# Ledger of designs, part 84: designed miniproteins, single chains, continued (5)

Each design is a single chain, and the fold is of that chain. pLDDT is the mean over its residues in the fold that is shown.

## One batch from the design tools (miniprotein)

Design m19093
Fold by ESMFold2-Fast:
Structure m19093 (fold): chain A 113 residues (1-113)
Amino acid sequence: SAAERRLRALEELLREFARRVEEEGVGVLEEFGTFERDGERYVRLVLRDTETGERFTLEVSESFEVEIEGPSNATIRANPNLRAIEDELGRLLGRMGELLAAEEAERAARAAA
């Protein structure tokens, strides 16, 4: 289904994000998986900063709803590792936005046919 393809694409994007963070040596992946809440599926990821021990938790729904929990802005600004993770998060959000835009364009084209 379209929802299953989307969930798989989101899983791939979040896994790539975690891999980049680990390759930079600034964080480690602690949790990765899918779950259901109120009939909707989510991809969940938890990263730990290797220097501070602070965690970032991401939950992304199959509807592209994003929830991010992380350290305070003051803590992030004070710590280069946390800033590096935030930069990679920015890249992930950009790529998810591109995926959403592409799906909306495809849906509009099919509705016009």
Scores: mean pLDDT 84

Design m19094
Fold by ESMFold2-Fast:
Structure m19094 (fold): chain A 71 residues (1-71)
Amino acid sequence: MVEEYARRLTEAARAGDAEGARRYGEELVRAAEKEGVPERAARLLLEAAAGATSPEAREAVLEAAERALGL
């Protein structure tokens, strides 16, 4: 599940899709919390943010990363 959401998140971020990035970022965080690997989610979110093609998509991914880190 974590890998599937990471793939969809990366695709949304590269497409500049802020809504998709937010949705899949939140799903990734939830899946990683359920699997007990929140640090893995943070790494995957930062990778997706680096590949984002719009400021809105990048911001959506970074917001999800902040939530994953408990900020």
Scores: mean pLDDT 81

Design m19095
Fold by ESMFold2-Fast:
Structure m19095 (fold): chain A 71 residues (1-71)
Amino acid sequence: SVEELIEQLKDKDPEVRKQAAIELGRIGDKRAIEPLAEVLKNDKSEEVKLAAAYALKQIGGEEAEKALKEF
């Protein structure tokens, strides 16, 4: 579920966080925008940040575009 994937964005394992971001991008649910924006801004892993940016781009829309511009 989207809710479980959002929880996985906070996992201790960066590979789990990366996969959660990828899956949230594929689903395209707007509930993921704010959690993905937080990952893009604050995650310690460059790979996870890139996955979050890609996911936001896939979801699209004004809110996702704004998140991408704000770092």
Scores: mean pLDDT 86

Design m19096
Fold by ESMFold2-Fast:
Structure m19096 (fold): chain A 77 residues (1-77)
Amino acid sequence: SAAERERLLERFRELKRELEELAKRSKNPEIKELALGLVEAIDRAIAQADTLSVEQLEQLLREAEEAFELLKKLDEE
């Protein structure tokens, strides 16, 4: 549905903001590079959202959220 799609896009935008914050705060250049790479991937997903199914958007969001959690853990070590 349109409402489900918009909710997913809002979650992508929030995740992008958190990744940009991580990239700014991290002292590890590898974490900065990976976080910015994930931001670019999210920007592509948002740009192509109208061509993707809700299921495809949910899968991409889950993968991005999992990657973000891993990057946060690595940045804390």
Scores: mean pLDDT 87

Design m19097
Fold by ESMFold2-Fast:
Structure m19097 (fold): chain A 105 residues (1-105)
Amino acid sequence: NELKEIGEELGLLVNEKVRLQEQPPTPERQRELAALDIEIRILNGKLLELASEKGLLSPEAIEELEKDRELLEKEATPEQIREAEELRRQVLERAEQGFRRNLER
């Protein structure tokens, strides 16, 4: 279920963003927060696109989705997008390692 999987990944990224916001701001954390915002927007766009394919979105919501996608492409450089994808991978890996540690099996 792609919609559920993307929703779960989005939840992990949002939780990591909240966690970073609770820590003292450093240039590294500010960079990670910016990259998380980019990846959250990308995954939210994918989630909304899948919801649209299932007929779950209004025409107005589809138009807003397309507008946000265009704004992201104008606001983010290819380098920032690559950095965001790398940080998403690291966040998902850390979450998986945390689950494995809690299970101890």
Scores: mean pLDDT 74

Design m19098
Fold by ESMFold2-Fast:
Structure m19098 (fold): chain A 83 residues (1-83)
Amino acid sequence: SEEEKLAINRAKAARDYVIGTARTKSIEEAKKALEQARKIMEDNVKKVEELDPEAGQKVKEAMDRYIKEAEDYLKKIEEERKS
């Protein structure tokens, strides 16, 4: 559905924003951005699940993947900068 596609694209954009924030500002600001992104993505998953449970599951899987990618990136950059 268009809602599924939009929700997945928004999750991807949120991941990219977190990574960009880590590169251009700070890890601390990026972590705060990730917390905000997670809440927004969780709300979007719930809305899609209410409309179509199967589409909601796909959005949730995409959200979890993008959050993990952002978390892994932040961990890697934090470890590299401390060394």
Scores: mean pLDDT 83

Design m19099
Fold by ESMFold2-Fast:
Structure m19099 (fold): chain A 79 residues (1-79)
Amino acid sequence: DRTVRAEMVRLLAELLGIKVSDEELEEFKNTPLGEIARRLGLRLPELVSRLQTNIFDVLKKSISDLTVEDLEELRKRLL
């Protein structure tokens, strides 16, 4: 889901203190996570691993099964 991807990128940016514009967020809906990480200067494998572990431990779901509501819950618990 493009919306889930955009919200996940927003969450990652907020956790890392990186500011992302609404225009960049819209572009990121169609951009692979690896390319987004490259543009933000992030170590994607390490970040994905930590995110996946935290999501599974908190929500008991894999990244592929996430909804927008799950991301809102994760934001409340991590931020």
Scores: mean pLDDT 64

Design m19100
Fold by ESMFold2-Fast:
Structure m19100 (fold): chain A 60 residues (1-60)
Amino acid sequence: MVAELAEKAAKEVGVEVKAEGATPEEIIQKTAAAVRDKLSVEKAGEFVERARELLRELEE
């Protein structure tokens, strides 16, 4: 669930990555690192904001 949201957010910023981790924060951080490496720090920031927005909607 969290991994799927992180993968969706990464795809929205223009990169396809596989989210991995044991906690939501780990999944977001590892996926953000992959986005940064494939695109840029700016796109990684956009991804993190979007992923956290999707997680917030899921928890509400």
Scores: mean pLDDT 78

Design m19101
Fold by ESMFold2-Fast:
Structure m19101 (fold): chain A 79 residues (1-79)
Amino acid sequence: MTDEEIKEKILKFLEEHKEKVEEIEKEALRKYLEGEISPEEARQYFIDKVAELIVEEFPEITKEEAKKALEKLKKEGKL
Protein backbone atom coordinates (compact mmCIF):
# COMPACT_ATOMS: atom_id res chain seq x y z
CA MET A 1 0.00 0.00 0.00
CA THR A 2 1.36 3.44 -0.96
CA ASP A 3 1.44 6.54 1.32
CA GLU A 4 -1.20 8.09 -0.98
CA GLU A 5 -3.53 5.07 -0.58
CA ILE A 6 -3.08 5.21 3.22
CA LYS A 7 -3.89 8.95 3.22
CA GLU A 8 -7.02 8.36 1.08
CA LYS A 9 -8.27 5.59 3.41
CA ILE A 10 -7.63 7.77 6.48
CA LEU A 11 -9.44 10.79 4.97
CA LYS A 12 -12.47 8.58 4.21
CA PHE A 13 -12.31 7.13 7.75
CA LEU A 14 -12.21 10.65 9.28
CA GLU A 15 -15.28 11.69 7.23
CA GLU A 16 -17.25 8.54 8.18
CA HIS A 17 -16.20 8.62 11.87
CA LYS A 18 -16.16 12.39 12.52
CA GLU A 19 -18.14 12.02 15.79
CA LYS A 20 -15.67 9.44 17.18
CA VAL A 21 -12.70 11.64 16.21
CA GLU A 22 -14.36 14.63 17.93
CA GLU A 23 -14.89 12.50 21.08
CA ILE A 24 -11.15 11.69 21.17
CA GLU A 25 -10.26 15.37 20.63
CA LYS A 26 -12.56 16.38 23.52
CA GLU A 27 -11.00 13.73 25.79
CA ALA A 28 -7.46 14.93 24.94
CA LEU A 29 -8.51 18.54 25.63
CA ARG A 30 -10.21 17.51 28.92
CA LYS A 31 -7.03 15.74 30.11
CA TYR A 32 -4.97 18.83 29.26
CA LEU A 33 -7.40 21.29 30.93
CA GLU A 34 -7.55 19.12 34.10
CA GLY A 35 -3.72 19.18 34.30
CA GLU A 36 -3.32 15.44 33.62
CA ILE A 37 -1.16 15.90 30.50
CA SER A 38 0.82 18.58 28.61
CA PRO A 39 -0.30 20.09 25.25
CA GLU A 40 2.27 17.88 23.47
CA GLU A 41 0.98 14.78 25.32
CA ALA A 42 -2.61 15.76 24.40
CA ARG A 43 -1.60 15.93 20.70
CA GLN A 44 0.11 12.52 20.97
CA TYR A 45 -2.89 11.03 22.81
CA PHE A 46 -5.24 12.22 20.03
CA ILE A 47 -3.02 10.83 17.24
CA ASP A 48 -2.45 7.51 19.07
CA LYS A 49 -6.19 6.98 19.73
CA VAL A 50 -7.27 7.85 16.17
CA ALA A 51 -4.48 5.60 14.81
CA GLU A 52 -5.82 2.72 16.97
CA LEU A 53 -9.30 3.13 15.40
CA ILE A 54 -7.78 3.25 11.88
CA VAL A 55 -5.84 -0.03 12.34
CA GLU A 56 -9.00 -1.72 13.72
CA GLU A 57 -10.87 -0.77 10.51
CA PHE A 58 -7.87 -1.28 8.17
CA PRO A 59 -5.61 -4.05 9.58
CA GLU A 60 -3.37 -3.70 6.48
CA ILE A 61 -2.31 -0.25 7.81
CA THR A 62 0.21 -0.35 10.67
CA LYS A 63 -0.17 1.97 13.69
CA GLU A 64 3.08 3.72 12.72
CA GLU A 65 1.84 4.35 9.14
CA ALA A 66 -1.48 5.66 10.52
CA LYS A 67 0.31 8.00 12.98
CA LYS A 68 2.58 9.39 10.23
CA ALA A 69 -0.41 10.04 7.95
CA LEU A 70 -2.39 11.68 10.80
CA GLU A 71 0.54 13.97 11.66
CA LYS A 72 0.73 14.99 7.97
CA LEU A 73 -3.04 15.68 7.89
CA LYS A 74 -2.75 17.71 11.12
CA LYS A 75 0.01 19.80 9.49
CA GLU A 76 -2.27 20.33 6.44
CA GLY A 77 -5.11 21.55 8.73
CA LYS A 78 -7.36 18.57 7.85
CA LEU A 79 -7.38 17.41 11.49
Scores: mean pLDDT 80

Design m19102
Fold by ESMFold2-Fast:
Structure m19102 (fold): chain A 73 residues (1-73)
Amino acid sequence: EELEKLLEEAEKHFGEALKAKAEGDYEAAAEHLEKAAEYLEKAAELASGELKEELLKGAEHYRELAEKYRELA
């Protein structure tokens, strides 16, 4: 359940990031991507094996995208 809730929070923030980006609000998009990455990192602490690796890669990707968006803001 805790893992599931963390993944749901990550998905919500990723969705908000996509909405912000669609309107050109790169600052808000970056903030939501950073939050999504934080939740994926927390979820990874509860996971193991391939799932943990996938979650950590996802978090890294979101942080890289957030940095790019902050440059555009």
Scores: mean pLDDT 87

Design m19103
Fold by ESMFold2-Fast:
Structure m19103 (fold): chain A 98 residues (1-98)
Amino acid sequence: SLEELLERIRKLLEELIKRLEKVNPEVAKQVRGQAEALFESLEAYAKSTDPREKAIYLAVATVEASGIYFLVTTELPEDEEAREKAEEIIRLVTEILK
């Protein structure tokens, strides 16, 4: 379940970045940095056995996912596909919280 969620998030980030590289390379560069931080935090979350460390990594992942969503919706407000991918990324990160 967690491994499947992480793989779905990774795949969506790759697809989002690939799309953004074609339409706005500057936004793609910013999203790539946020995506790297997001995925590093999620991998650290998955590997940690300390509840406090898990909470910190999940908080960082949530901030990065929100940042990606904000950047996509403000810079590319008419790109429905990019918006939908960013929304799904936040949704999947939130699923880890349950």
Scores: mean pLDDT 87

Design m19104
Fold by ESMFold2-Fast:
Structure m19104 (fold): chain A 57 residues (1-57)
Amino acid sequence: KEQIEKEIRELEEAARELREEAKRLYEKGTKEDEHKAVLLETAANIVEAGVDFLKSL
């Protein structure tokens, strides 16, 4: 249980960092940066899905 709780916190932090980087890329306003931001948001969504899975255990 304690190990799962630690993994959940680490994944939530990683997802937060990915979203913050995506926001920064959107602020740059180039098409390349927008594309990268979408990929980072997608990665954050995948990480959050993993968190939900771990919470279901």
Scores: mean pLDDT 81

Design m19105
Fold by ESMFold2-Fast:
Structure m19105 (fold): chain A 68 residues (1-68)
Amino acid sequence: GALEKFNQLVEHLKSDSDFTVKEIGSNTLIITNKGSPEKLIGKTLELLGEFSDFSVKLSGDDIIVTLL
């Protein structure tokens, strides 16, 4: 289900040391880039390709992911 996909995404992102992840409510993640701008763009494109059930937005050095 949607919640299971969200939890899988959280675990996937927590394994990546270039990013920090904050959970907001039950359906939103804020992913903060610790690396280069190239890594931020690469992760944003990865998320857009892998997770069609999510809204992905770039906001400065943060990626905001919301379960639809």
Scores: mean pLDDT 72

Design m19106
Fold by ESMFold2-Fast:
Structure m19106 (fold): chain A 59 residues (1-59)
Amino acid sequence: SDELLQLARDLLQQLAAAYLAAHPDATAKVEQVGDNVFRLTITHDGKTYVEELDASLLE
């Protein structure tokens, strides 16, 4: 469902925004890496954190 894909993207964007609000020197990106999979990449203090969300897991 396009609605679930949009929800997944929005959830990761919200997480990114919350992190950047606490750590304004960080960088974050959300990208689609599969048909139903989005990836959040956050880089802060020389470290990279990756979180993936499969939209098919959203009810």
Scores: mean pLDDT 82

Design m19108
Fold by ESMFold2-Fast:
Structure m19108 (fold): chain A 68 residues (1-68)
Amino acid sequence: SGRDLLREIAEEARADPNLEAEMVGDDSLVLTAKGDGLLKLIGYALRAIGDERLDVELKGNTLTLTAK
């Protein structure tokens, strides 16, 4: 499900010192780039755009992923 995918992405992103990951409710994940994390954040956005289970919004240094 999209929610399970968000949890997997959150765990992966939390392992990266240049990213912050926060679950907002059950259906949204907010990733924030720190320092040199912006390119990694763009990589997550590109991966998520290809997945029909997720809505993707990239604004500056913040990526919001929402399960459909």
Scores: mean pLDDT 84

Design m19109
Fold by ESMFold2-Fast:
Structure m19109 (fold): chain A 84 residues (1-84)
Amino acid sequence: AKKLVELAKELEEAIKNKDKEKIEELLKEIEKLDPELAELIRKQLELKEKKRLPSPEEVEESKKRVKELEERLKEVEELVEQLE
């Protein structure tokens, strides 16, 4: 139990630092103590990685939305200036 808690704390720090090598080392140590927990954590990290690497189409759609918001903000700024 104590060793698993220590490994969990180190894993949180490694995830925060985005240290992929350290995350893999810590997952191997967790797997020795609790292989089911290690597999669950790996699945969660893989799902999170897929969200962090959006498709080129998703990136382009996000860029379009940001540009639309910037144009909308500029219209609001022009309206505020007219009210002054």
Scores: mean pLDDT 67

Design m19110
Fold by ESMFold2-Fast:
Structure m19110 (fold): chain A 65 residues (1-65)
Amino acid sequence: HMEKLKEELDKILEEYAPKFSPETRALLRHAAERTVESAKGLTEEQAKKIVEAFRKTVEYLIEKE
């Protein structure tokens, strides 16, 4: 379960990495790692909602830049 969450967050970071500065990429990577750690014990459905929230946050940051 956690492995799948990590994989999905990694996909988002990889997809959007070229649009961010190196500093922002490092911060997003750290946020993704913390998200996976915080998601321990969650259901697969709850993990999917977390992935969606993370994607929306990344998209918001791209629009702001």
Scores: mean pLDDT 75

Design m19111
Fold by ESMFold2-Fast:
Structure m19111 (fold): chain A 81 residues (1-81)
Amino acid sequence: SVGRRIIEALKGAIEASERGDVERLKQYIEDIKKLAEQSPDPELRKAVKEMVEAANKALEEGQDVTPILREGLKKVEELLK
């Protein structure tokens, strides 16, 4: 399921962020974006798009991205109930 793959990638992104592994974090964010584009669920696509835009802005501004990823994970898990 695309949703389960997004959850797995989000958990990986959080772990990369906590380690300061920016290159792996960026890879996970790109993977999450591509997975969401394949989803037929418009609510899931919107939630992921908003999270990815916020995460990329935080990275560009040198802000902590981990809280954004954690909130995104929570929202995706709620949508997949």
Scores: mean pLDDT 87

Design m19112
Fold by ESMFold2-Fast:
Structure m19112 (fold): chain A 82 residues (1-82)
Amino acid sequence: EALSLLSLGLVYFELKKYDEAIKYFEEALKIKESAEIYTALGEVYFKQKKYEEAIEYYEKALELDPKNEKAKKNLEEAKEKL
């Protein structure tokens, strides 16, 4: 289920296993698109210093949920890094 895959991805993210985190977040997206999953993918790419990819995912999160304050904040931070 998408929520279980999102939770597993977040565990790998906390362990700093970013490639595994991305894998599970991408699997979750195949089941259901959500602003939370796109925001999580953006955070992983941000931690990897892949700021352009982080921006793309935060923008996708805001397309689904324009009021997502975390995605807005993180988008601004990622743009400052470019």
Scores: mean pLDDT 86

Design m19113
Fold by ESMFold2-Fast:
Structure m19113 (fold): chain A 104 residues (1-104)
Amino acid sequence: MKSLEEIREELKKMTPEERLRIALAVADVVQDYADETGDPELRRKAAEITRLVTELLEAYAQGAPKEKIDELFDKILEVVETLPPEVQERVRAAIQEIIDELKS
């Protein structure tokens, strides 16, 4: 079973388009959980992830260097690592599912 840190290294090997798909899925999972719980702090962190994903989409659309895409993606994962363990596991599972789809 891969940790979030191991997944982070695996994600660096993926195309920008594949990483965008993963970033969008992460935002959706965190937002859905925030909406289910009604936790204001979790909602604020979900909004921060959505903002970072928007910046990632804009950077990609503008043809930003790989290093900038990597930086924004790393920031998204750093916010995820501050979430409750249950949310981190949901995110990890969603990322793993996408990785498995892309490699199988």
Scores: mean pLDDT 80

Design m19114
Fold by ESMFold2-Fast:
Structure m19114 (fold): chain A 88 residues (1-88)
Amino acid sequence: MAEVKEALAAAEEAIRALAEGPGRAEIEAYIAANAAAYAAASEAERMRLLTEFRAWAAELAGRPDAAEVIREVGERALEDPEALLAEL
């Protein structure tokens, strides 16, 4: 459990570090890491991961420096985070 959260936090930190440029590859890596963590998680842990993923997606969708396609990813994740994670 803690290891999964630490991995997600590390991915988020990596994306934040790349905020100066279009971090599309790192955003995709973060989504993939979340999808992998979600697939491996228990039902209770999945609910917590979805909550954290939604918070990240909301932050991404609201970023003034993000390219339109990056904000669209955040908006899709907020619409149905489970469907987005399942598509990956």
Scores: mean pLDDT 62

Design m19115
Fold by ESMFold2-Fast:
Structure m19115 (fold): chain A 92 residues (1-92)
Amino acid sequence: MMEELERLYRELARLVEEGKLTEEKLEEFLKRMMELSSPEAREFAEEALKRGEPLLLVISGMAAMERALLGDEVALEEVRARLERELEEYRK
């Protein structure tokens, strides 16, 4: 289970890097990640979605919650940092 979740975060990072991330793919990633995530990360995502937070911010928060469980800490932090930088430009 953790191996598949880790693969999803790495695939998302690749799509962000290549500029191929679409809203449709982002929704697919969020759905799959929520199915594989801890109860705590899922609860966080559900609450963030209820507040109308952007999907990238929701995924970034989920990644932070799962950090200790994924084993690839460096890749997870890189994905999170990239997503947070893109969101900062949107908040201006």
Scores: mean pLDDT 68

Design m19116
Fold by ESMFold2-Fast:
Structure m19116 (fold): chain A 68 residues (1-68)
Amino acid sequence: MEELEKKAKEASKLYKLPFDAVLYLLKMIASGEIDEEKTEKYLKSLTEDQQEVIKERLKHALEVKKKR
């Protein structure tokens, strides 16, 4: 849990994204519980620039997980 918070803080600073948004997405990726409907509604709460960065990072993280 604390490890995900550290990663979220680093990503938030680097990409200028809200910490809560990054932390939420990292938790979803880590747990494997990706609810597409909830994710879509959540992304709509972010600015266009923030959505683009998050979508790119999410795609990369999911690709790594699928290669199990």
Scores: mean pLDDT 65

Design m19117
Fold by ESMFold2-Fast:
Structure m19117 (fold): chain A 77 residues (1-77)
Amino acid sequence: MKASITDPESVVRALELLAQAKPTDLSDEVIDAATVVMGLAARLAAGEPLPQEIIDALLKSPNPVAREFAERARAAA
């Protein structure tokens, strides 16, 4: 499964996978999801804006981590 920082659906799915993962769940999918989320966090920390499509998708997610990323991204823009 392809997880991409530029694909809003893949970003939301990555955050959902991490929210559902147990601390001992080190499957390839969980590792890929963590990599995508870390990439987004690094971009926000560097002051780089996220695409609006990603922000909109994160705001629509019921995941509180997705909401936090969307709010930080809007503050950085």
Scores: mean pLDDT 66

Design m19118
Fold by ESMFold2-Fast:
Structure m19118 (fold): chain A 68 residues (1-68)
Amino acid sequence: SPPSSPPQKVKPEDLRQALREGARAIAEQLRQSGAPEEHVERMLQAAEEGASPEEILRLAHEIGEELR
């Protein structure tokens, strides 16, 4: 088992990097579902500009709803 470190607080830089990586993973899922590239790029741009996780998920949800 890996050694345990208390990860209760994430560094802001690590959080931003994780959000960018998460946004890219969501973007790939949306592309595979047939989302327009323009909408996907808009979401990725928001993540690059430091949008909150809630904002990124809201944008992804809106794009997903357009696919229904």
Scores: mean pLDDT 74

Design m19119
Fold by ESMFold2-Fast:
Structure m19119 (fold): chain A 72 residues (1-72)
Amino acid sequence: MAEEERESHRLVFEYFYAELLLKKKENGDMTEQEARDEAATRANRWLAEHGVLSDEERKKLEEKIKEYKKKI
């Protein structure tokens, strides 16, 4: 279902975006827009390789995103 694919993309995007924002905090060289664009590219590639996330995979990514957001 296209909605499940969009939810998977959104979650994977948030994961990469949070990771890139942490790298930005460490180095400062990347803009938020650049981080967003890079996260979108990585999310598209991830989903092409791995497909729609399982419920367990979604929970693991949500936990990782929360940890990253606490450090930003």
Scores: mean pLDDT 77

Design m19120
Fold by ESMFold2-Fast:
Structure m19120 (fold): chain A 117 residues (1-117)
Amino acid sequence: MRRYRFTIKISDNKYLEIEIEVDEDGRVRVTAKLIENGKVVAEVSAEGPLEDAAEIARRVFTELARKAQELGYPEAAEIAQRVADAVSKAGPDFEELVRAIAKGLGFDRIAPLEPPP
């Protein structure tokens, strides 16, 4: 299993938490949370085969952008939409997808939550 987590600060009490994992069966799960004052105010997740990972991530972040906009979090919606746009250009490699998510979030470099086996 490989797992990555990203946290991006939106304001003093608001942040996005994104987790992406791939298991030994080649299944990917993408989870994105909008958190305010330590409470999850919106959450979107989807899973499927690694070959569909970019499309799964695109759907998750598009849905998060929609929910964030409806809930009155336009900055979070803008960040989520940037990630959706970035992952739509990602290749079929899991590491490329992880880099696309990081780029959409505004990170130049990332470290995995768990070291590779």
Scores: mean pLDDT 78

Design m19121
Fold by ESMFold2-Fast:
Parts: C-alpha cells; sequence; structure tokens
Structure m19121 (fold): chain A 84 residues (1-84)
C-alpha cells in the first residue's frame, strides 16, 4: 500500500516534471512551475503564495528546482489541499 502510493506519486511527478520542463534541462524555473500548478492542479496562486512555496522547495537558493525539490514542493501542495 505505502509502496504503491510512493510509486504512483513518483510516476505522476515524473510526468508533471517532464511536461513543465519545456527546455528538457532537468530543472524548472518559477515561470514553468506557475504554469504547471495552474494547468495541472488548477491553482491560480498569487505571487506571494508562489514565493512562499518556492522558498520552502528551493533549498539550494539557485532560483531553479531540480526533480527532488519539485517532488518536495508538490508533496507540500498535496498536504495543503488535503490530497491523498
Amino acid sequence: SAAEEEERKERIMEGLFQVADQDGDGRLDAAELRTLLRRVFGLDLSDAELAALLARADRDGDGVLDREEFLALVKEIEKQLGLE
């Protein structure tokens, strides 16, 4: 059950990352992330809300999200929305 949940999340996250990663460089900038959140999750976040989420996910402070930082961000969003 837990392993199936992790596998399901990994597959969804990989798909989302690939769709958002328009340049194929394995990284997401804030604009790509905003577009993904709006289109996939239906979240029209304010600049302040997006900045707060990015501050939590962008641990390295380099202004881009790698796959692991992106996974952490979506997990945070899922918790806030009460998604399984």
Scores: mean pLDDT 70

Design m19122
Fold by ESMFold2-Fast:
Structure m19122 (fold): chain A 118 residues (1-118)
Amino acid sequence: MVTESGGGTYKEGGSVTLTGKTDVPGENIVGVSWLRESPELGARAIASITSSGKRSFDKEVEGRFSISFDKSKQTAYLHMKNLKLEDTATYYTLVSYLDENGVLRMLAGNGVKVTVVE
C-alpha cells in the first residue's frame, strides 16, 4: 500500500512537500517516482529516484522540484518550489520493487490533489 499526504490549496510562487509512505520493505525497493495526472496525457512520471540515488526530472519541473527517498522510513518526498497554476494536478507515488520471486512489480497510491491559486 502507498499513502500520499501534503495535498491542498497553495499560492502561486509558494512551495509544498508531498509525501508518499509505503509498506513495501525498503530493501526490496528499486526506485520511486512521482506521477502527475493531466487531462490530455493521463498520469506521467515527472520525478524519479532509484534506490542508488539517481534522479531524473521532466523538463517542465526541472529546477523547481526535487525528489528524495528515505529507505529507513519507506517514504518518498516531492518538494515543489515556485509553484505555477499549471502545477494544479493529482500527484501519485509509484513504488518499483522486487517481489519474493525477484519479479519487478509496481505499486501506486490513490493520489493527492494540489491546487495552485493566484
Scores: mean pLDDT 86

Design m19123
Fold by ESMFold2-Fast:
Formats: structure tokens, sequence, C-alpha cells
Structure m19123 (fold): chain A 65 residues (1-65)
């Protein structure tokens, strides 16, 4: 996949979807996790997702310069 395709894909995923996916994964992998632990995991997943988007935006901008 090109960097532009990766960026488009990641930008197509909403913050709500990232949080929901992270909570779902926690429920599957750690069903004993507390609501607070699931919330923290969702917030970390969202932060990583946003950081990845910013990194890819920087890389795409360099390619278009």
Amino acid sequence: RSLEEQLDYLESISDEEIRAEARELMDMLRPDATEEQKERHAERALKRHRERIEKLKEEVAKLKA
C-alpha cells in the first residue's frame, strides 16, 4: 500500500470506531478487565491512531513537496 492509501484508510476510521474496537479487543483478550482499564486502553488506542495519522501526513507532505 502507498502512504497515501494508508493515510486515507486511517482517516476513514472514526474516533468512535477506534475506541469501540479497542474496548472489544480488551473484552476478548482480558474479559476480567475493569471498565476503567477498558477506557484507558481505548484512550491509548485513539492516541496511537491519531499519532499514526500525523506521522503519515508528514510523510505524504514530504512526497508532494
Scores: mean pLDDT 78

Design m19124
Fold by ESMFold2-Fast:
Structure m19124 (fold): chain A 57 residues (1-57)
Amino acid sequence: SEDLESAREHIKEAMKEYGLTEEEAEKIFELAKKALETGDLEIGDEAALLLVEAAEK
């Protein structure tokens, strides 16, 4: 779906801007994908939290 492609592109941009590792990016993408598939906002919040934690290092 376009939402999954959008999430992937945003994560690629975050990797460049915040210096995320591939492992960190994969974890965030997996949670974002699960949130989009299930509609579970709590999983989406977990993905956002991991992104913030990875960016802070």
Scores: mean pLDDT 68

Design m19125
Fold by ESMFold2-Fast:
Structure m19125 (fold): chain A 116 residues (1-116)
Amino acid sequence: SLEELERRFAELLNRAMTGSFDEAIQALKEMLRLLAKLLGVEVPEDASPVEIARKVSEAAQKLGLPDIAEAFRRVAEALEKALKSTDPETKERYLQEAVGHLARAFGLLLEHLRSQ
């Protein structure tokens, strides 16, 4: 149900905000996989969180949801920068940006699903 999805997403979001960098990246990956399933996107089991975010953005664009597609594109960009950075403060900054963009993307998607 939509309510169960919201609850699970909130639990994962809390893990992303309170956990270590690696725990946060795993939580974001789990959230992205849930959203991929909602959009009918098939994602390989070994896909990186950046790859999942890009696939979800592309699917949203093909569904005529450009604002949601843009939000997921920003998630992918922030995640890529977080993962490639070697500076702890820069990693955390981009991780927080990815979390913010993902929360916004989820909010937009929920509004879309409720309006259908």
Scores: mean pLDDT 87

Design m19126
Fold by ESMFold2-Fast:
Structure m19126 (fold): chain A 105 residues (1-105)
Amino acid sequence: MTVAIIVSDDPAEAERLAAQLRASGAVDEVYVFPATEEGIEKALELAEKLYEERPDANILFGVLERDADGRVVLAGGIAPTDSPENREKALEEFRKRARELLEKR
C-alpha cells in the first residue's frame, strides 16, 4: 500500500496535486494537511500510525510551497520507506522541511 502525506501552505494547489495522484493510481490514499503546528503534528501522527498498523506500507512525504516567484515547489522529497532506518530518516526530514515552511510564514 502506498500513501501520500502532504503538508502545504496552499490548500487549493495541494488538493489539485492530491486529485492528480488519486487519478493516476500511483497511490492508494492521499492526505493533505495545512502548514500549521497542528497540521504538521497530525501528519506525523498519521505516518507513525500507518507504520504501526501497516508495516509494509510505503509512505510518500511532500511539503508543497510557493516560492518567491509564485511557483509551486515540492520542498520535501519523496523518500524510500522500505526499512525502519529509512522510515526514521524520512520522518525526520519531513518534520524539518514542514517546520521550515511554517517558520517562513
Scores: mean pLDDT 73

Design m19127
Fold by ESMFold2-Fast:
Structure m19127 (fold): chain A 68 residues (1-68)
Amino acid sequence: SDLEEAFKAAGEAQELLKEYLKKHKEPLPEEVVKLMEKASEAFEAKDYKKALEYAKKLVELLKELLEK
């Protein structure tokens, strides 16, 4: 279900975010903050399809940032 997948993606994003913050002492990139806000808003609205889309984008972005 979109709900289960959204929570799974959010959990993955949370783990990647913790890894990023451990390595970087700087403020979060604005794009990361915006995606976190959009995902949070979608979860609050119980729009799990959009929550999943934003959480997946956040995971992808964080993986890319950690690769560099």
Scores: mean pLDDT 83

